# Designed miniproteins, single chains, continued (4), part 35

Each design is a single chain, and the fold is of that chain. pLDDT is the mean over its residues in the fold that is shown.

## One batch from the design tools (miniprotein)

Design m13189
Fold by ESMFold2-Fast:
Structure m13189 (fold): chain A 100 residues (1-100)
Amino acid sequence: MKKVDIEGFVRRLADALGLTPEEREVLMEAARKIREFLKKLGVSDLEIEAFVRRVILHLAGRDYEGALEDVQAFADRLGLSPEAKEELLKLVREIIEKLR
């Protein structure tokens, strides 16, 4: 499949919110990196897709606090190690910096 579900979601959200091409590209790269990281940890595709959609929605809406809160809640719910949780938080924080 040349188009993944999350890429279509990011594109539609960017168009609806009037995001710049640069912001759209940052969100696309964010979705890809988060997905790859969570797949490496053995998280299910269904959980990854739901989580990525929530985080991208928060980031696109400039709700950076909500994005970080969702990361913490997700990591705690899945029982991720402290190291994995911090790495995921770092990924999302780096994306927030690019969107500021």
Scores: mean pLDDT 80

Design m13190
Fold by ESMFold2-Fast:
Structure m13190 (fold): chain A 91 residues (1-91)
Amino acid sequence: LEALKSEDPDVVVEAIRRLSKEPLTEEKFQALLELIENSEDDRVVRAAAETLAEHGLTSPALDRLLTGIIAGIGPPKEIRQRAARELREKW
């Protein structure tokens, strides 16, 4: 989980990809939500959102976030914050 705190977005994305192959624990879940809420790098937000979706987590705001990223639209902070809130309520 230390690599998720890196200032280098490439290191954070690689750490998220490794986590996607592991079981989703509460600690990993909270770390991924923090990245969705607070990261300014679209690749980090995308990797975190995709990892949560791969583990079967869904919400209306997460779906909008992923659809926007696929369409080449950067994720608005309001949608990112809503996705994190909705996912915490379902956990």
Scores: mean pLDDT 76

Design m13191
Fold by ESMFold2-Fast:
Structure m13191 (fold): chain A 69 residues (1-69)
Amino acid sequence: SKREQLLQAALEALAKSPDGETALLAVLTALREEGAPSELMARVREALTAIVDTADRAQLEAVVREVLA
């Protein structure tokens, strides 16, 4: 499904990112390249921005999975 493709792209981008801010930008870029709708991108950006300064990569991954579920 499109949702599964978006999730895969986001998780792949997150996995190769060294820190939270880089991970946030990488996830948003991957979602944009896969054609994610603007409302979904806004929700992902909002959710990740809320935790990016305190979360480790596993926590960022968990939030990405929840938002794109």
Scores: mean pLDDT 79

Design m13192
Fold by ESMFold2-Fast:
Structure m13192 (fold): chain A 68 residues (1-68)
Amino acid sequence: SEEEIERQIALAALLGAGTAEQAREGARVASEAYKRAKENPELEELAKKAEQMRKDSEARYQAMVAAA
Protein backbone atom coordinates (compact mmCIF):
# COMPACT_ATOMS: atom_id res chain seq x y z
CA SER A 1 0.00 0.00 0.00
CA GLU A 2 0.98 3.68 -0.30
CA GLU A 3 1.27 3.93 3.50
CA GLU A 4 3.65 0.94 3.60
CA ILE A 5 5.84 2.53 0.91
CA GLU A 6 5.86 5.84 2.83
CA ARG A 7 6.89 3.97 6.01
CA GLN A 8 9.69 2.21 4.10
CA ILE A 9 10.97 5.57 2.79
CA ALA A 10 10.87 7.02 6.33
CA LEU A 11 12.74 3.97 7.68
CA ALA A 12 15.32 4.27 4.88
CA ALA A 13 15.87 7.94 5.82
CA LEU A 14 16.44 7.07 9.50
CA LEU A 15 18.80 4.19 8.61
CA GLY A 16 20.64 6.27 5.99
CA ALA A 17 21.58 8.83 8.64
CA GLY A 18 23.08 6.15 10.93
CA THR A 19 26.14 3.89 10.85
CA ALA A 20 27.70 2.50 7.67
CA GLU A 21 25.80 -0.79 8.04
CA GLN A 22 22.56 1.09 8.72
CA ALA A 23 23.12 3.31 5.65
CA ARG A 24 23.64 0.17 3.54
CA GLU A 25 20.39 -1.31 4.92
CA GLY A 26 18.66 2.05 4.27
CA ALA A 27 19.70 1.88 0.61
CA ARG A 28 18.25 -1.66 0.41
CA VAL A 29 14.94 -0.60 2.04
CA ALA A 30 14.71 2.43 -0.28
CA SER A 31 15.39 0.21 -3.32
CA GLU A 32 12.52 -2.09 -2.28
CA ALA A 33 10.19 0.90 -1.82
CA TYR A 34 11.17 2.22 -5.28
CA LYS A 35 10.37 -1.13 -6.94
CA ARG A 36 6.95 -1.22 -5.26
CA ALA A 37 6.11 2.42 -6.07
CA LYS A 38 7.34 2.14 -9.69
CA GLU A 39 4.60 -0.46 -10.41
CA ASN A 40 1.86 2.15 -9.78
CA PRO A 41 1.81 5.34 -11.92
CA GLU A 42 -0.17 7.13 -9.17
CA LEU A 43 2.84 6.69 -6.87
CA GLU A 44 5.36 8.31 -9.25
CA GLU A 45 6.42 10.96 -6.69
CA LEU A 46 6.96 8.28 -4.01
CA ALA A 47 9.06 6.29 -6.51
CA LYS A 48 11.22 9.38 -7.13
CA LYS A 49 11.64 9.97 -3.37
CA ALA A 50 12.57 6.32 -2.79
CA GLU A 51 15.16 6.33 -5.60
CA GLN A 52 16.69 9.57 -4.29
CA MET A 53 16.83 8.08 -0.79
CA ARG A 54 18.56 4.97 -2.14
CA LYS A 55 21.18 7.12 -3.92
CA ASP A 56 21.76 9.32 -0.84
CA SER A 57 22.09 6.32 1.50
CA GLU A 58 24.46 4.52 -0.90
CA ALA A 59 26.60 7.68 -1.28
CA ARG A 60 26.77 8.09 2.50
CA TYR A 61 27.74 4.42 2.93
CA GLN A 62 30.50 4.75 0.30
CA ALA A 63 31.81 7.96 1.92
CA MET A 64 31.99 6.31 5.36
CA VAL A 65 33.73 3.21 3.96
CA ALA A 66 36.27 5.46 2.17
CA ALA A 67 36.90 7.39 5.43
CA ALA A 68 37.58 4.19 7.41
Scores: mean pLDDT 83

Design m13193
Fold by ESMFold2-Fast:
Formats: structure tokens, sequence, C-alpha cells
Structure m13193 (fold): chain A 87 residues (1-87)
């Protein structure tokens, strides 16, 4: 099992990957900033709670979204929903 710190780094990496794809696709910077702020709050909440299981679940669900989404906009919206569920 990865450490909480390793899981949070992977979640951050997936979020950054999605941000890069969103910028390349022409998603408005306001939406990208909202996603980044939500990602930062979610990572901080997981770090504070030390909930390894929740972090691992979030990582798995983010990977599924990135693998299965039909568009970057769909992936970003779905990822935002997952991050909100952690808060």
Amino acid sequence: MPSLEELLEMIRGLGDYLIEKARAAGVPEEEIQRFRELLDRTIAALERSRDVRRAARLLAEMLEIIGNAKSVEEALRAAERLLEEVL
C-alpha cells in the first residue's frame, strides 16, 4: 500500500495533468482556477484527516475518469465532483 504522502502526490500529478489538458483544450482559466483551488483544499483535507483509504479511492476514481472521459471538459467536471465529495 502506498503511503498517504505518495497517494497525495499522485492525486496532485493527475490534477496537474488534467489542468494541462484543459488549458490545451481552451477551457476558461476561471474554471481551471476553480478546479486548482478545489484540488488544493481536497489534498489539505486528506492530509489533515490522514485517511489513506479515502485518498486511495479518490486516486482510483480520478484514474477511471481520465481513462474513460469523452472530453477534457467532461473529465474536469467529473473530477470536480469527486473532489467536492471529499470536502
Scores: mean pLDDT 85

Design m13194
Fold by ESMFold2-Fast:
Structure m13194 (fold): chain A 68 residues (1-68)
Amino acid sequence: ERLERVVDAMVARLAPHLTPEQVEAIRKAGRDAPSVELAIAKIANIALQAGVPEDVVHETIRAALAEA
């Protein structure tokens, strides 16, 4: 499923930069999102707020869009 693939791809790239609790939060945000685009936006926002570097978040979004 497209949404599931996108969420998994983003989690794989962001997990090394996040705590287990933050990883759980982004997985939940992705699963609860009504669209792929909103899932990408919500996950990216959580990662930025968690202190993940902007470059890493932008690369993660690029990879997710390629998967979508």
Scores: mean pLDDT 80

Design m13195
Fold by ESMFold2-Fast:
Structure m13195 (fold): chain A 70 residues (1-70)
Amino acid sequence: SALDALRAARDTARAEGAAGAATGAHFAYQNLQKGDVEGARKSVEGALAAAREEGAEAAATMLQNALDAL
């Protein structure tokens, strides 16, 4: 599910030390739990930008996959 993908991306970003990507992925997860798909999409886009800036390659790949699943 998209929720499982976002949770996995958040946990991966945390493991990679990517605080911005992890925070953005967590907000995306919360928005999607509330049924706010547009808010979740925007949060994933922000988390992706943060993951790239922070060099979190695995988190970036997972966030792109999560975005595609939304």
Scores: mean pLDDT 86

Design m13196
Fold by ESMFold2-Fast:
Structure m13196 (fold): chain A 60 residues (1-60)
Amino acid sequence: MLTVREFVERLSERLGWNAGVLAAGLEAAGVDLDADARAQEARLLASLPAPDQAVARELL
């Protein structure tokens, strides 16, 4: 299972972002970092700029 935390780490590495900042933002929005990232796909994609959504979808 790909967790939201693992997804955030992989996405941040690929895009050169700070994984801790992205994870903190998602937790503040009520996302469980230990949940299945694929089950949260729509919510995770909605949290990202449109150009980065394609990269995110590849990782899900």
Scores: mean pLDDT 80

Design m13197
Fold by ESMFold2-Fast:
Structure m13197 (fold): chain A 88 residues (1-88)
Amino acid sequence: MRRKELARRIEELEKEIAPVRELQDKLAAQGREPSAEEKARMAAAAKKVAERRELLRELGVDDYREGETPRSLRDRMLEAAGLAAPAA
């Protein structure tokens, strides 16, 4: 993949993963185990997380640093793709 295509695919995967993170938070708040359907969604998201990690590696960007925000990771990804300079 081209760097711009890598960055775009990573953003798409992040958007697809976000609802499942919300589901996990909701399940934790409710103190219940996921249903079979919810487990299937989480398993699908795990595959997307693995794909995103591989694309980040191909782009030469580390996965989330401890305490790093999604915005900070996105900025590093865009910089590596040649799409944006760091804000500082």
Scores: mean pLDDT 70

Design m13198
Fold by ESMFold2-Fast:
Structure m13198 (fold): chain A 64 residues (1-64)
Amino acid sequence: DKEKEEIQAILNKRLEEYLAKNKDTLTEEEIEAAKKQVEELKENIDKEEADIILEMKKREEELK
């Protein structure tokens, strides 16, 4: 599913940015917990939420 892959890429990128920004503050356990939360979010994201995320990303790309 192309849309699912694109959403997962967006969520992974946001996770990476969050971890990079808070690298010195987060413990290894907190980092693993954040990764797990993102994986759970990917599994439970509904179609409406998916469409919003994809539209927001495309709008941001167009403005650059």
Scores: mean pLDDT 72

Design m13199
Fold by ESMFold2-Fast:
Structure m13199 (fold): chain A 68 residues (1-68)
Amino acid sequence: SFEEEMVEALKNKDYKKLLETMKKYMESIGNPTPQMYAMMADVARKDGNFDESKKYEAEEKKLQQQLE
């Protein structure tokens, strides 16, 4: 399951795999929340992927504005 993969990635501090698993999970649900993008931005920063982190921060802000 996605949860098992995310737990194992966290245990191993494999933020790259964690981010990849979260991307697959978000695709499966179709309607990600702003909070999910915030978490992905944090994980991307821990992985050293600052461009990806900025992308998810932008998506978080966009969705937050659409919900208000």
Scores: mean pLDDT 81

Design m13200
Fold by ESMFold2-Fast:
Structure m13200 (fold): chain A 85 residues (1-85)
Amino acid sequence: AAEDAALIAGARKTAEALVEVLPTLSPEEVERVKAEAEAAVDALKTLPPALASEIARILAEALEEASKVYPELEPVAEKAREVAA
């Protein structure tokens, strides 16, 4: 559906933007990214499982890359990967 495609496209754009700014984030910006990512992953639990899994996979991949630079993001990456499963 167009709605599902739009959500997936939005997640991909967000993931690409996050990867593009690595490793330029300040500690304050990393803290904000962590909070925003946690909220986004929690919101996925309200979506149909197939859609939630696809978006969570995209976010998990981006957060896993980010966590290699910023270990503070590792718990959120793991949380996103759990939703993707």
Scores: mean pLDDT 77

Design m13201
Fold by ESMFold2-Fast:
Structure m13201 (fold): chain A 82 residues (1-82)
Amino acid sequence: SGRDLIERLRELLEQGQKGLLVDALVTRLGLPSSLARTIVERIEEALREGARTLREIADVLGLSPRTVRNYIRTALEYIESK
């Protein structure tokens, strides 16, 4: 669920694991390193400022909720499989 994805994402960021999320986006989606870092930093900021849903994060990033769900799911799957 979206809530489960958000909880797992928040825990990783709170533990300082943002580098693993960046690496996942670069490795699995082929995003440029600078763009991947910007995406992760903006997600972290959105969560810190009280975002609770994928839609709210998507609004901050200027992306669709589906794209954000795919990014987060891909990153979490990568980290679990590494």
Scores: mean pLDDT 83

Design m13202
Fold by ESMFold2-Fast:
Structure m13202 (fold): chain A 65 residues (1-65)
Amino acid sequence: DNEKKVKEVLSTYPLTVTDIHNLIEWVGESSIQSLIDDISEKTGLPKSTVVKILRKLYREEEDKK
């Protein structure tokens, strides 16, 4: 389960999925490049797949509001 692997790595960071989405939208993907790189390395997923999962997790959080 790729989403579960990404969530496990993300839980080690003091950032919510909403914080990450806001950084991408307002500053750009470069603002979270180190986070994307770390998740990619630890999960074995391509960086593009990591970004897609992060965006999906944000949509799921918005649906809960």
Scores: mean pLDDT 77

Design m13203
Fold by ESMFold2-Fast:
Structure m13203 (fold): chain A 75 residues (1-75)
Amino acid sequence: DEALRQEILDRLVHLTPEQAQALLANPELKQQVQQVVQDTVDQALKLKKQGDLEGMDKVIEEGNQKIQELVQQAL
């Protein structure tokens, strides 16, 4: 279960060094990103348990896009 959570996180969170620095400098942005990560992981795990691998992939992709938007908006 934890290994699966980590796999989802590895697929979901891709940050450049510049984006990582932005998160370190901005606690509000970090909190918003962490919330999207939490929601996406929980939703992806539910879909995985239901056997909906396509839905899981879609949710992870949407979560990644949301994280990228949040970081871009804050820069």
Scores: mean pLDDT 79

Design m13204
Fold by ESMFold2-Fast:
Structure m13204 (fold): chain A 61 residues (1-61)
Amino acid sequence: MGPVLTPSGIEALDAFRKRAIAEGRYDLLTPEALEELLKKADSDGDGFVTGEELQAVVDSL
């Protein structure tokens, strides 16, 4: 089971998805790409992804 998004993580993921669509970056929206993004965002391995953690990974792309 993958990490669980917090409410702030859900908001950050929605913003990321909208930005990726606007930029034509559909390669970042595949199920495989999203799973890897969430695994990278859960850097402390606690099973929860916050908006800050997700945004940090997105900003590194």
Scores: mean pLDDT 75

Design m13205
Fold by ESMFold2-Fast:
Structure m13205 (fold): chain A 87 residues (1-87)
Amino acid sequence: MEGYLSFSDVTSASPARIPVKEGDKVTLKSYGKEKAKLIFAGKEYDVYKGLVEIYVNGQFVGQFIITKDKATLKSSVKVEFKVENVE
């Protein structure tokens, strides 16, 4: 089943929606020094304020910026999700 990722409480989302399929592997790479939380599927993940890069099945597909203490990512389909924090 085809779906998409969408974001709230972020800036500079490019693109604003990211196409995904059920079972895709979504990896976020978070860059920064100041801690924030990302909410996905009812779970909180440790991230940094700053640039977040989005990878689907190992391919770079987009980015956004976290400027608040908390941001939310939603998927319309079930995906495998992982966060990597890069100092």
Scores: mean pLDDT 84

Design m13206
Fold by ESMFold2-Fast:
Structure m13206 (fold): chain A 94 residues (1-94)
Amino acid sequence: SAMEEAIAEVERLKEYLERLFEVFETWSEEQQLRAVEYAAGMIKAIIDEFKDNEEAQKLAKEMIEMMEELAEKTKNPKVREHMLKLVKELKEKL
């Protein structure tokens, strides 16, 4: 179904974010800040487009938790602080 295909795409986006986060610490501060803004934008779009879909909301929550875990491991305090701000904003939309 179209909904099953949409959820499969959201699952693929989560896998993409997992791979992105594996190389994150090798990037410059500017690249890290850009990557977290794009990740947050993607998660926000999922929350906004699939408001009534429990599975999509659960996947979005898992992606937010992944960002929060990455923030705790991030060595750059400016990047960490920005990530935690985005995590807070995204949690407030759930």
Scores: mean pLDDT 84

Design m13207
Fold by ESMFold2-Fast:
Structure m13207 (fold): chain A 112 residues (1-112)
Amino acid sequence: SEEERLQRLADEAINVLEHVRGLLQSTLDRLEAEGAPKEEIDLVRKALEQVEKILNDFREKKAAGTLTKEDIINALRKVRELAEELYKKTGLPEFEDVARILDAAIRRIEAA
């Protein structure tokens, strides 16, 4: 059914967003351990906070049964744009990898 399809796509999106959250946390932990510049650490921390807010809002909408396919795609796009901005500002290749992961997920969900 359409509802079951949207539920599966939402679960896939949550898994992708949780994976991205984990990658950002690992990057933050590494930068702090290496004594990276405070400005760079603060940029990654703010990005992690934004991903957590997006993920929490997404989970609330999923629980309420109000998620559309467009909501799923828009959540992933917001996090992809954030990863692209982090890559532009820091040059860290892990953010380019995150953007590619999100781009692949968006294309898969759009085709579903």
Scores: mean pLDDT 89

Design m13208
Fold by ESMFold2-Fast:
Structure m13208 (fold): chain A 63 residues (1-63)
Amino acid sequence: SSMAEEKLKKGEELIKKGRELLEQADSMENPDIKLVNEGIGTLLRGIGLQFEAGLMMGKSIPA
């Protein structure tokens, strides 16, 4: 469905942003806990959107 496509796209964008934040923190000499938490939170929101999309598509029962 178009709604599932939209959630997948938004989820991918958030996963990318979360990964970029975590990579930034990993490159720091003294990692910023706030940045790590923001990266993890953003990544989890993206994964959540992908699960929502999967649930929307996954309720196909055989006729």
Scores: mean pLDDT 79

Design m13209
Fold by ESMFold2-Fast:
Structure m13209 (fold): chain A 85 residues (1-85)
Amino acid sequence: SEIDLAMARVLLAVTITVAKRSEEVDEEEAIEALRKAASLVPEEYKEEAERKAEEAAEEIRKAKGDKEKILEALERVLDFIAELE
């Protein structure tokens, strides 16, 4: 659904904005947002979106609270989802 894809993009954009404005990023909330966004992509892209979301989740866990690295991982997944039609 185009609405679900738009919701995925909005969810990640909001998550990134909140993270940018926060002193510390809630890593588990960011990871949950990534998984939820991946679940909302069209079926033909779902496997790739879920794989990219889990790769980003692992990068977030390895970032050890590094806000810049966490934001880079989130933005990479948003960029992927933003390119989907």
Scores: mean pLDDT 86

Design m13210
Fold by ESMFold2-Fast:
Structure m13210 (fold): chain A 95 residues (1-95)
Amino acid sequence: SPADQAFQQFMSQVYLKLDQLRGRVNSANSVASPEQQKQILKIYNEAFKQLSDILDEAQDAHVNGTLTVQMVQEKTQKVNEIYDNAMKQIDEIVS
């Protein structure tokens, strides 16, 4: 179904963003002080939690057959916002 395809694409996008965020954390830590590294870890952990929660919500809706394309689009928007905000916060710490 269109919802199944949207869900599969959504999962792939979330996992890609988590990998990209992890890569950014690693690159930032190469130039960050110990105190900045602690701040970066807090940002990463909060973003990871928020992204995981949204993924779990989408998985639950998919399993119970209530997931719609609109719900996936709304969750994708939130995922992008969380990712962009985390990346921006990490950049501001090491700039």
Scores: mean pLDDT 91

Design m13211
Fold by ESMFold2-Fast:
Structure m13211 (fold): chain A 85 residues (1-85)
Amino acid sequence: TEIQELEQKIVQLSKEIYDLLKKLEPDSPVRKEALEELRKISEEYVAAGEHYAETGDEDALIAKLKEIVERLEELKAKLKEAVAK
C-alpha cells in the first residue's frame, strides 16, 4: 500500500541520514541542526500515528508521511553536501 511504501522510504532515508551524521564531528553545527530537525520529525511522525489511531483519517496520514519524506530527503541532501566539503 502507499502507506507501506512511505514507511519503507522513511526507514531507508533514516538509515542513510544516520550514516551521514556519523561522518561529521560531534560538535559540528550542521550535525546539531540535523539532530534537532530529526527530533522534530520524530515528534510529528508519532503525532500523525496517534491522530490516525484516533480518527482513521488515512488521507491525513499519507499527506503527513509524504511531508516527512520530503523533509528527510532535504536533510539528506544538506548532510551529503556537508560531508563532501
Scores: mean pLDDT 87

Design m13212
Fold by ESMFold2-Fast:
Structure m13212 (fold): chain A 76 residues (1-76)
Amino acid sequence: SEKEEILRLAMKAVKAILDGDKETAIKYLNELLKRSKSPEAQKHLQEAIKALEEGNYDEAIQHLARAVKAELEYLK
């Protein structure tokens, strides 16, 4: 299901962020962006990518969490 795929990609992105693997994290965030249909989720995913580029990993995780919540609400 689309919901399962979003959660799978989000979990991979979180793991990459926690591992300090910025390149892999940005790859998974871009895959989430490509799949996203929620404008609110898209904004948060873009902010998460920006936070990672700036080295703000906690901010990136917060934006990713908000993006996932917005996407799952949109898919109801």
Scores: mean pLDDT 89

Design m13213
Fold by ESMFold2-Fast:
Structure m13213 (fold): chain A 85 residues (1-85)
Amino acid sequence: MAEAEQLKADIEKAAGDYRTSRQRLADAVAAGASPQEIFDAEVDYALALIRYSVAILAAKHAPLPEEVKQELLDFAERLKNEVDA
């Protein structure tokens, strides 16, 4: 189950990075930041979303029991929904 623990940690990190980048973008827009600062925040947000998607794909294709994979996917979706709320 070390693989499941690592995948869970990777998902938590990716979701955290997604939360941070989303907040940074929201803060930059709200503050009326420069076009460059907003662009940099948008790039960070896009990259965080890609990394989150990769973490989900890694869990989907992991050589683990289906129940364990489903728990990881449900965990990932729950974390993303908490960010999007």
Scores: mean pLDDT 83

Design m13214
Fold by ESMFold2-Fast:
Structure m13214 (fold): chain A 72 residues (1-72)
Amino acid sequence: SRAMDHAVEASRAIIRGDYEKAREHAERAARELGDKEVEKKLFEIIDKAERGELSPEQAANRIMGLVSEAVD
């Protein structure tokens, strides 16, 4: 699915420390789902990763889980 493709790219961007590209892909994932609450939650995860409250791996796993659950 296009939403999952964007979730994968957002996760890869976070692992690289590219938080702006992570936000771009998160927005695209949420747009494919038609769900603004998913966008809000994805941005919160990215913001926490950028602040060091989540490891990049933890943030990537949360993004993948959130989008995967929403695609079902």
Scores: mean pLDDT 87

Design m13215
Fold by ESMFold2-Fast:
Structure m13215 (fold): chain A 56 residues (1-56)
Amino acid sequence: GLDEQGVREAGAALGLPEEQIDALIAALKDPNTKLSDLSALTGLPSTQIFQVLTLT
C-alpha cells in the first residue's frame, strides 16, 4: 500500500511544493498510473520522483 505520509515527508525534505507532492500522491494512488508516466502527470523530473520513492 502507498505510504502517503512518508511520501509527504520525503517531498518536503527535498523542498518540493505541496501542490507537486499532492499530484505525486494522487498519481501513485491511481492503479492505472505507470511509473514512467509520473513525470508527465506531476511536472516533476523523474530523478526527483525516484528520490522521493527511495526516501519513503
Scores: mean pLDDT 78

Design m13216
Fold by ESMFold2-Fast:
Structure m13216 (fold): chain A 75 residues (1-75)
Amino acid sequence: MKVEVEVELKATEKGTVATVKSKEGDTEFTQVGELPVSLEEARKGIIEAIESGGGKVTKVEETETSAKIYAEGEL
């Protein structure tokens, strides 16, 4: 089953807020979490986690205060 993942990262005073949206078949899941790390560290960590889990990062969009990561995988 193909899984599509979108991760939105936003820099905050306390670190980074991550919004993870995943679509598995007809089901969509959204999770929001706060990470006590910089935007750059959060972006790198999420990309590494996706790739180590067998996913493929298809697109990354970045600004000074935000990043959006698109990925897909097979389950």
Scores: mean pLDDT 79

Design m13217
Fold by ESMFold2-Fast:
Structure m13217 (fold): chain A 68 residues (1-68)
Amino acid sequence: SMKEEALKRLEEIKARLEAILAETGSERARRAVEDVDTLIAKIDSYSDEERESAVRYAEALLASLEGA
C-alpha cells in the first residue's frame, strides 16, 4: 500500500539522516531527523497525496545534506 511504501521510505531516509547527524553533529541534520520523525508520526492520518508529498519533502532534505 502507499502507506507501507511511504513509511518504509521515510524510515530509510531517517536512518541516513541519523548517520549524517552522528558523523557531523550538524544542526541542519538534527532538524531534518526531527522533521522526518514528525512525518512518520503523522503518516497514518495522512491521505495518499499527503504521504507522497511527505516522502518528496524528506527526499529533498536528504539530498540537500548528502549533496553538499
Scores: mean pLDDT 85

Design m13218
Fold by ESMFold2-Fast:
Structure m13218 (fold): chain A 71 residues (1-71)
Amino acid sequence: SMSDQRLAESERITSHGLRLAIEEIEQEGLPALSDAARRLAARSGTPLDPEEEEQARVAARLALRALRESS
């Protein structure tokens, strides 16, 4: 369904954005997370709506927390 496709697309953008955001975080710090995700979406021509951007930000924070707890 369209709803399922949106969720999958949001997860893909979040995952892709996380990889790029980790590199930017090492340079600029945590505030870069949302900007990195938005820039990635803009480059792919697929802008995120506000709800999708918030979901991506939350997922990114959870992933970073898991990485920090693993260290």
Scores: mean pLDDT 58

Design m13219
Fold by ESMFold2-Fast:
Structure m13219 (fold): chain A 60 residues (1-60)
Amino acid sequence: HMELAREGERGFAKGVAEKMKQLPSKEEADKAYKDAIERLKESPVADYGIEVLKKEYEKL
C-alpha cells in the first residue's frame, strides 16, 4: 500500500535528519543527505519522501 510506503519514508527521513544533527561536520551531513535522496528515489513514493527530507534538512 502507498500509505504504508509513505509512513516508512517519513520515518526514514526523520531518522536521517536526527543522524545529521549528530554528525561532526557539514561534509558528513551533506553526504548523508545525498545518500538518503538516492535511496528515496527508488521508492514508489519518492516525491513525498524527498519533500519530507528537504523540509527536515532546512530545519537544521
Scores: mean pLDDT 75

Design m13220
Fold by ESMFold2-Fast:
Structure m13220 (fold): chain A 83 residues (1-83)
Amino acid sequence: MSELYAALAKEAEKLAKEYEKKGDLDKAKIYSLISKGFQKAAEGDYKGAADYFLEAAKLAEKNGDLETAKELREAAELFKKLS
């Protein structure tokens, strides 16, 4: 499980860098937080993972992306159940 979360963290970091290159700094920040969340999950810190996903959801909501915010809040709840 931890190897899978580490791989997901790396893919989210890659997406953050791609959005940064495209000038979408808001999405870059969101994916950076998702990457940190998966990194915490890889370490077995599911509470820390949930906190990062919730922070990412709040940023998506602030930027008007309510669909992404909902998905990220659902991910945070899943990690919270694992903690």
Scores: mean pLDDT 87

Design m13221
Fold by ESMFold2-Fast:
Formats: C-alpha cells, structure tokens, sequence
Structure m13221 (fold): chain A 91 residues (1-91)
C-alpha cells in the first residue's frame, strides 16, 4: 500500500508538470525555446512514465486507480507532443 501511494503521488506530479508545460506552450514565452527543446522535455517525461509503469507492474497487483492514473499521464504526454508539433508547424 505504501508503494502504491508513492507511485500515485509520482503520477500526480507528472500530470501537474504536463499541465504546466501545456500552459507554457500556449504563452508568448514559449518563443524563447525551440521545438526540439519541448520534444526533449516530452521524451524525458515518456521515459519517466515508462519507469513508473515498470515499477507498478512489479507489484503483486496493480490497483485500478493507479492503472487509471498511469494511463492518464501517458495520454496527456501523447496529446502534449501533438500540440507541440501543431504549434511549431504554424511558425
């Protein structure tokens, strides 16, 4: 149970970081950074969620709530990557 809470907290922090990056991408301040900078940040996030999923899968059982949070983070990263491509294609 303690390990499950730790993984859930890590997933929630990843979700908050993704939301912050999405808000930043929609701001004028994003113009100070390249498309490659944002894609590298997303790639690092993808690596982090893959590690978190591997830790969850090493548990005797994966709670439904944890599985749902992991899927939510993975889907948010996928959408963020598409948003980066759309924004920089217009420039």
Amino acid sequence: MEEVKKLEEQAERMKEAIKGLEEFLKSEERKKYSEEDFLQAIKNGEGNIEKLRAEAESLPEVPKELEEKLKEVEELLKKLKELVKEIFEKE
Scores: mean pLDDT 82

Design m13222
Fold by ESMFold2-Fast:
Structure m13222 (fold): chain A 89 residues (1-89)
Amino acid sequence: MAERVEAAVREIADGALRVAEEKGASPQTIDEIRRAGDEALARAPEEGLKAVTDLAFRIGDILEPVLGKTEAANLAVAYALRAVGDLLE
């Protein structure tokens, strides 16, 4: 299970980095996404699914200045739901 949680964290972080790069986000925003992913990976063994869902919503907050409130919120919810689905089979 921990290995699947780590995979979900990496998938969210990599997806968010692609979105940020496509939208021309600042280097600071890209660094914040990488840091959020690294923090979630560190927490994954103890927090499991909570680390993944916390990361999804943190990514939404980080990307809000780039995407706007509605698009960032929709992306965060999509990441969280996909991760829950993948981890629950």
Scores: mean pLDDT 83

Design m13223
Fold by ESMFold2-Fast:
Structure m13223 (fold): chain A 119 residues (1-119)
Amino acid sequence: MSFGVEMLKILLEKVKKNPSLENVYTALLTARALLEVALRNPALSPAMKARLRAVLADLDALIAQLRTRIKDPLAIQIAEGVAALVAAVAARVDEFTEEDAEELIALSREIIALARELL
């Protein structure tokens, strides 16, 4: 189990318990950043990379939409900082296997579904 996958699980649980725009936005940014880290792994199959890119496109659309709805610029900066920190640690400690990539996709899709409920 990767650090990035475990952190994304924690953020997803936080969204489920308190489905605020800020919590969902942080989880979406973190998922996006982790998918970009996973895409840098040359050992992942072309099929898996295509699936990761499809999820990343869905995340980018929702992130852009939700960003316009968050009124507190400090909340945006905190969310961006959390995503950057989690991704930086994951890039150093995680080797995103095909199994880890499958879990990132599943978690990202759950976060996307929760984000759509708030739109």
Scores: mean pLDDT 89

Design m13224
Fold by ESMFold2-Fast:
Structure m13224 (fold): chain A 83 residues (1-83)
Amino acid sequence: SRTSYISGYYLSNSAINQLQQGNQVGAIGLTQSAINSMTVAGLSQQAQDLGNQAISAIQNGDNDSAISYLQQMSDLARRGAES
């Protein structure tokens, strides 16, 4: 549904915001929620691939890569909501 795409968009952007505030635990939780929302929307493989790469980057302290993956998730969710 469009609601699931919109939720994926906001959750991905919230995860970026948490990373920028230094809250890695919060960012991981929001990324998992974004994966779940986008999976319900029908984007399961793409959401899992990008989200898991973001989580791995967060756990390794690579915030720049994590933000890049989360921006890709956000864009994917936004495009899904617009279709």
Scores: mean pLDDT 84

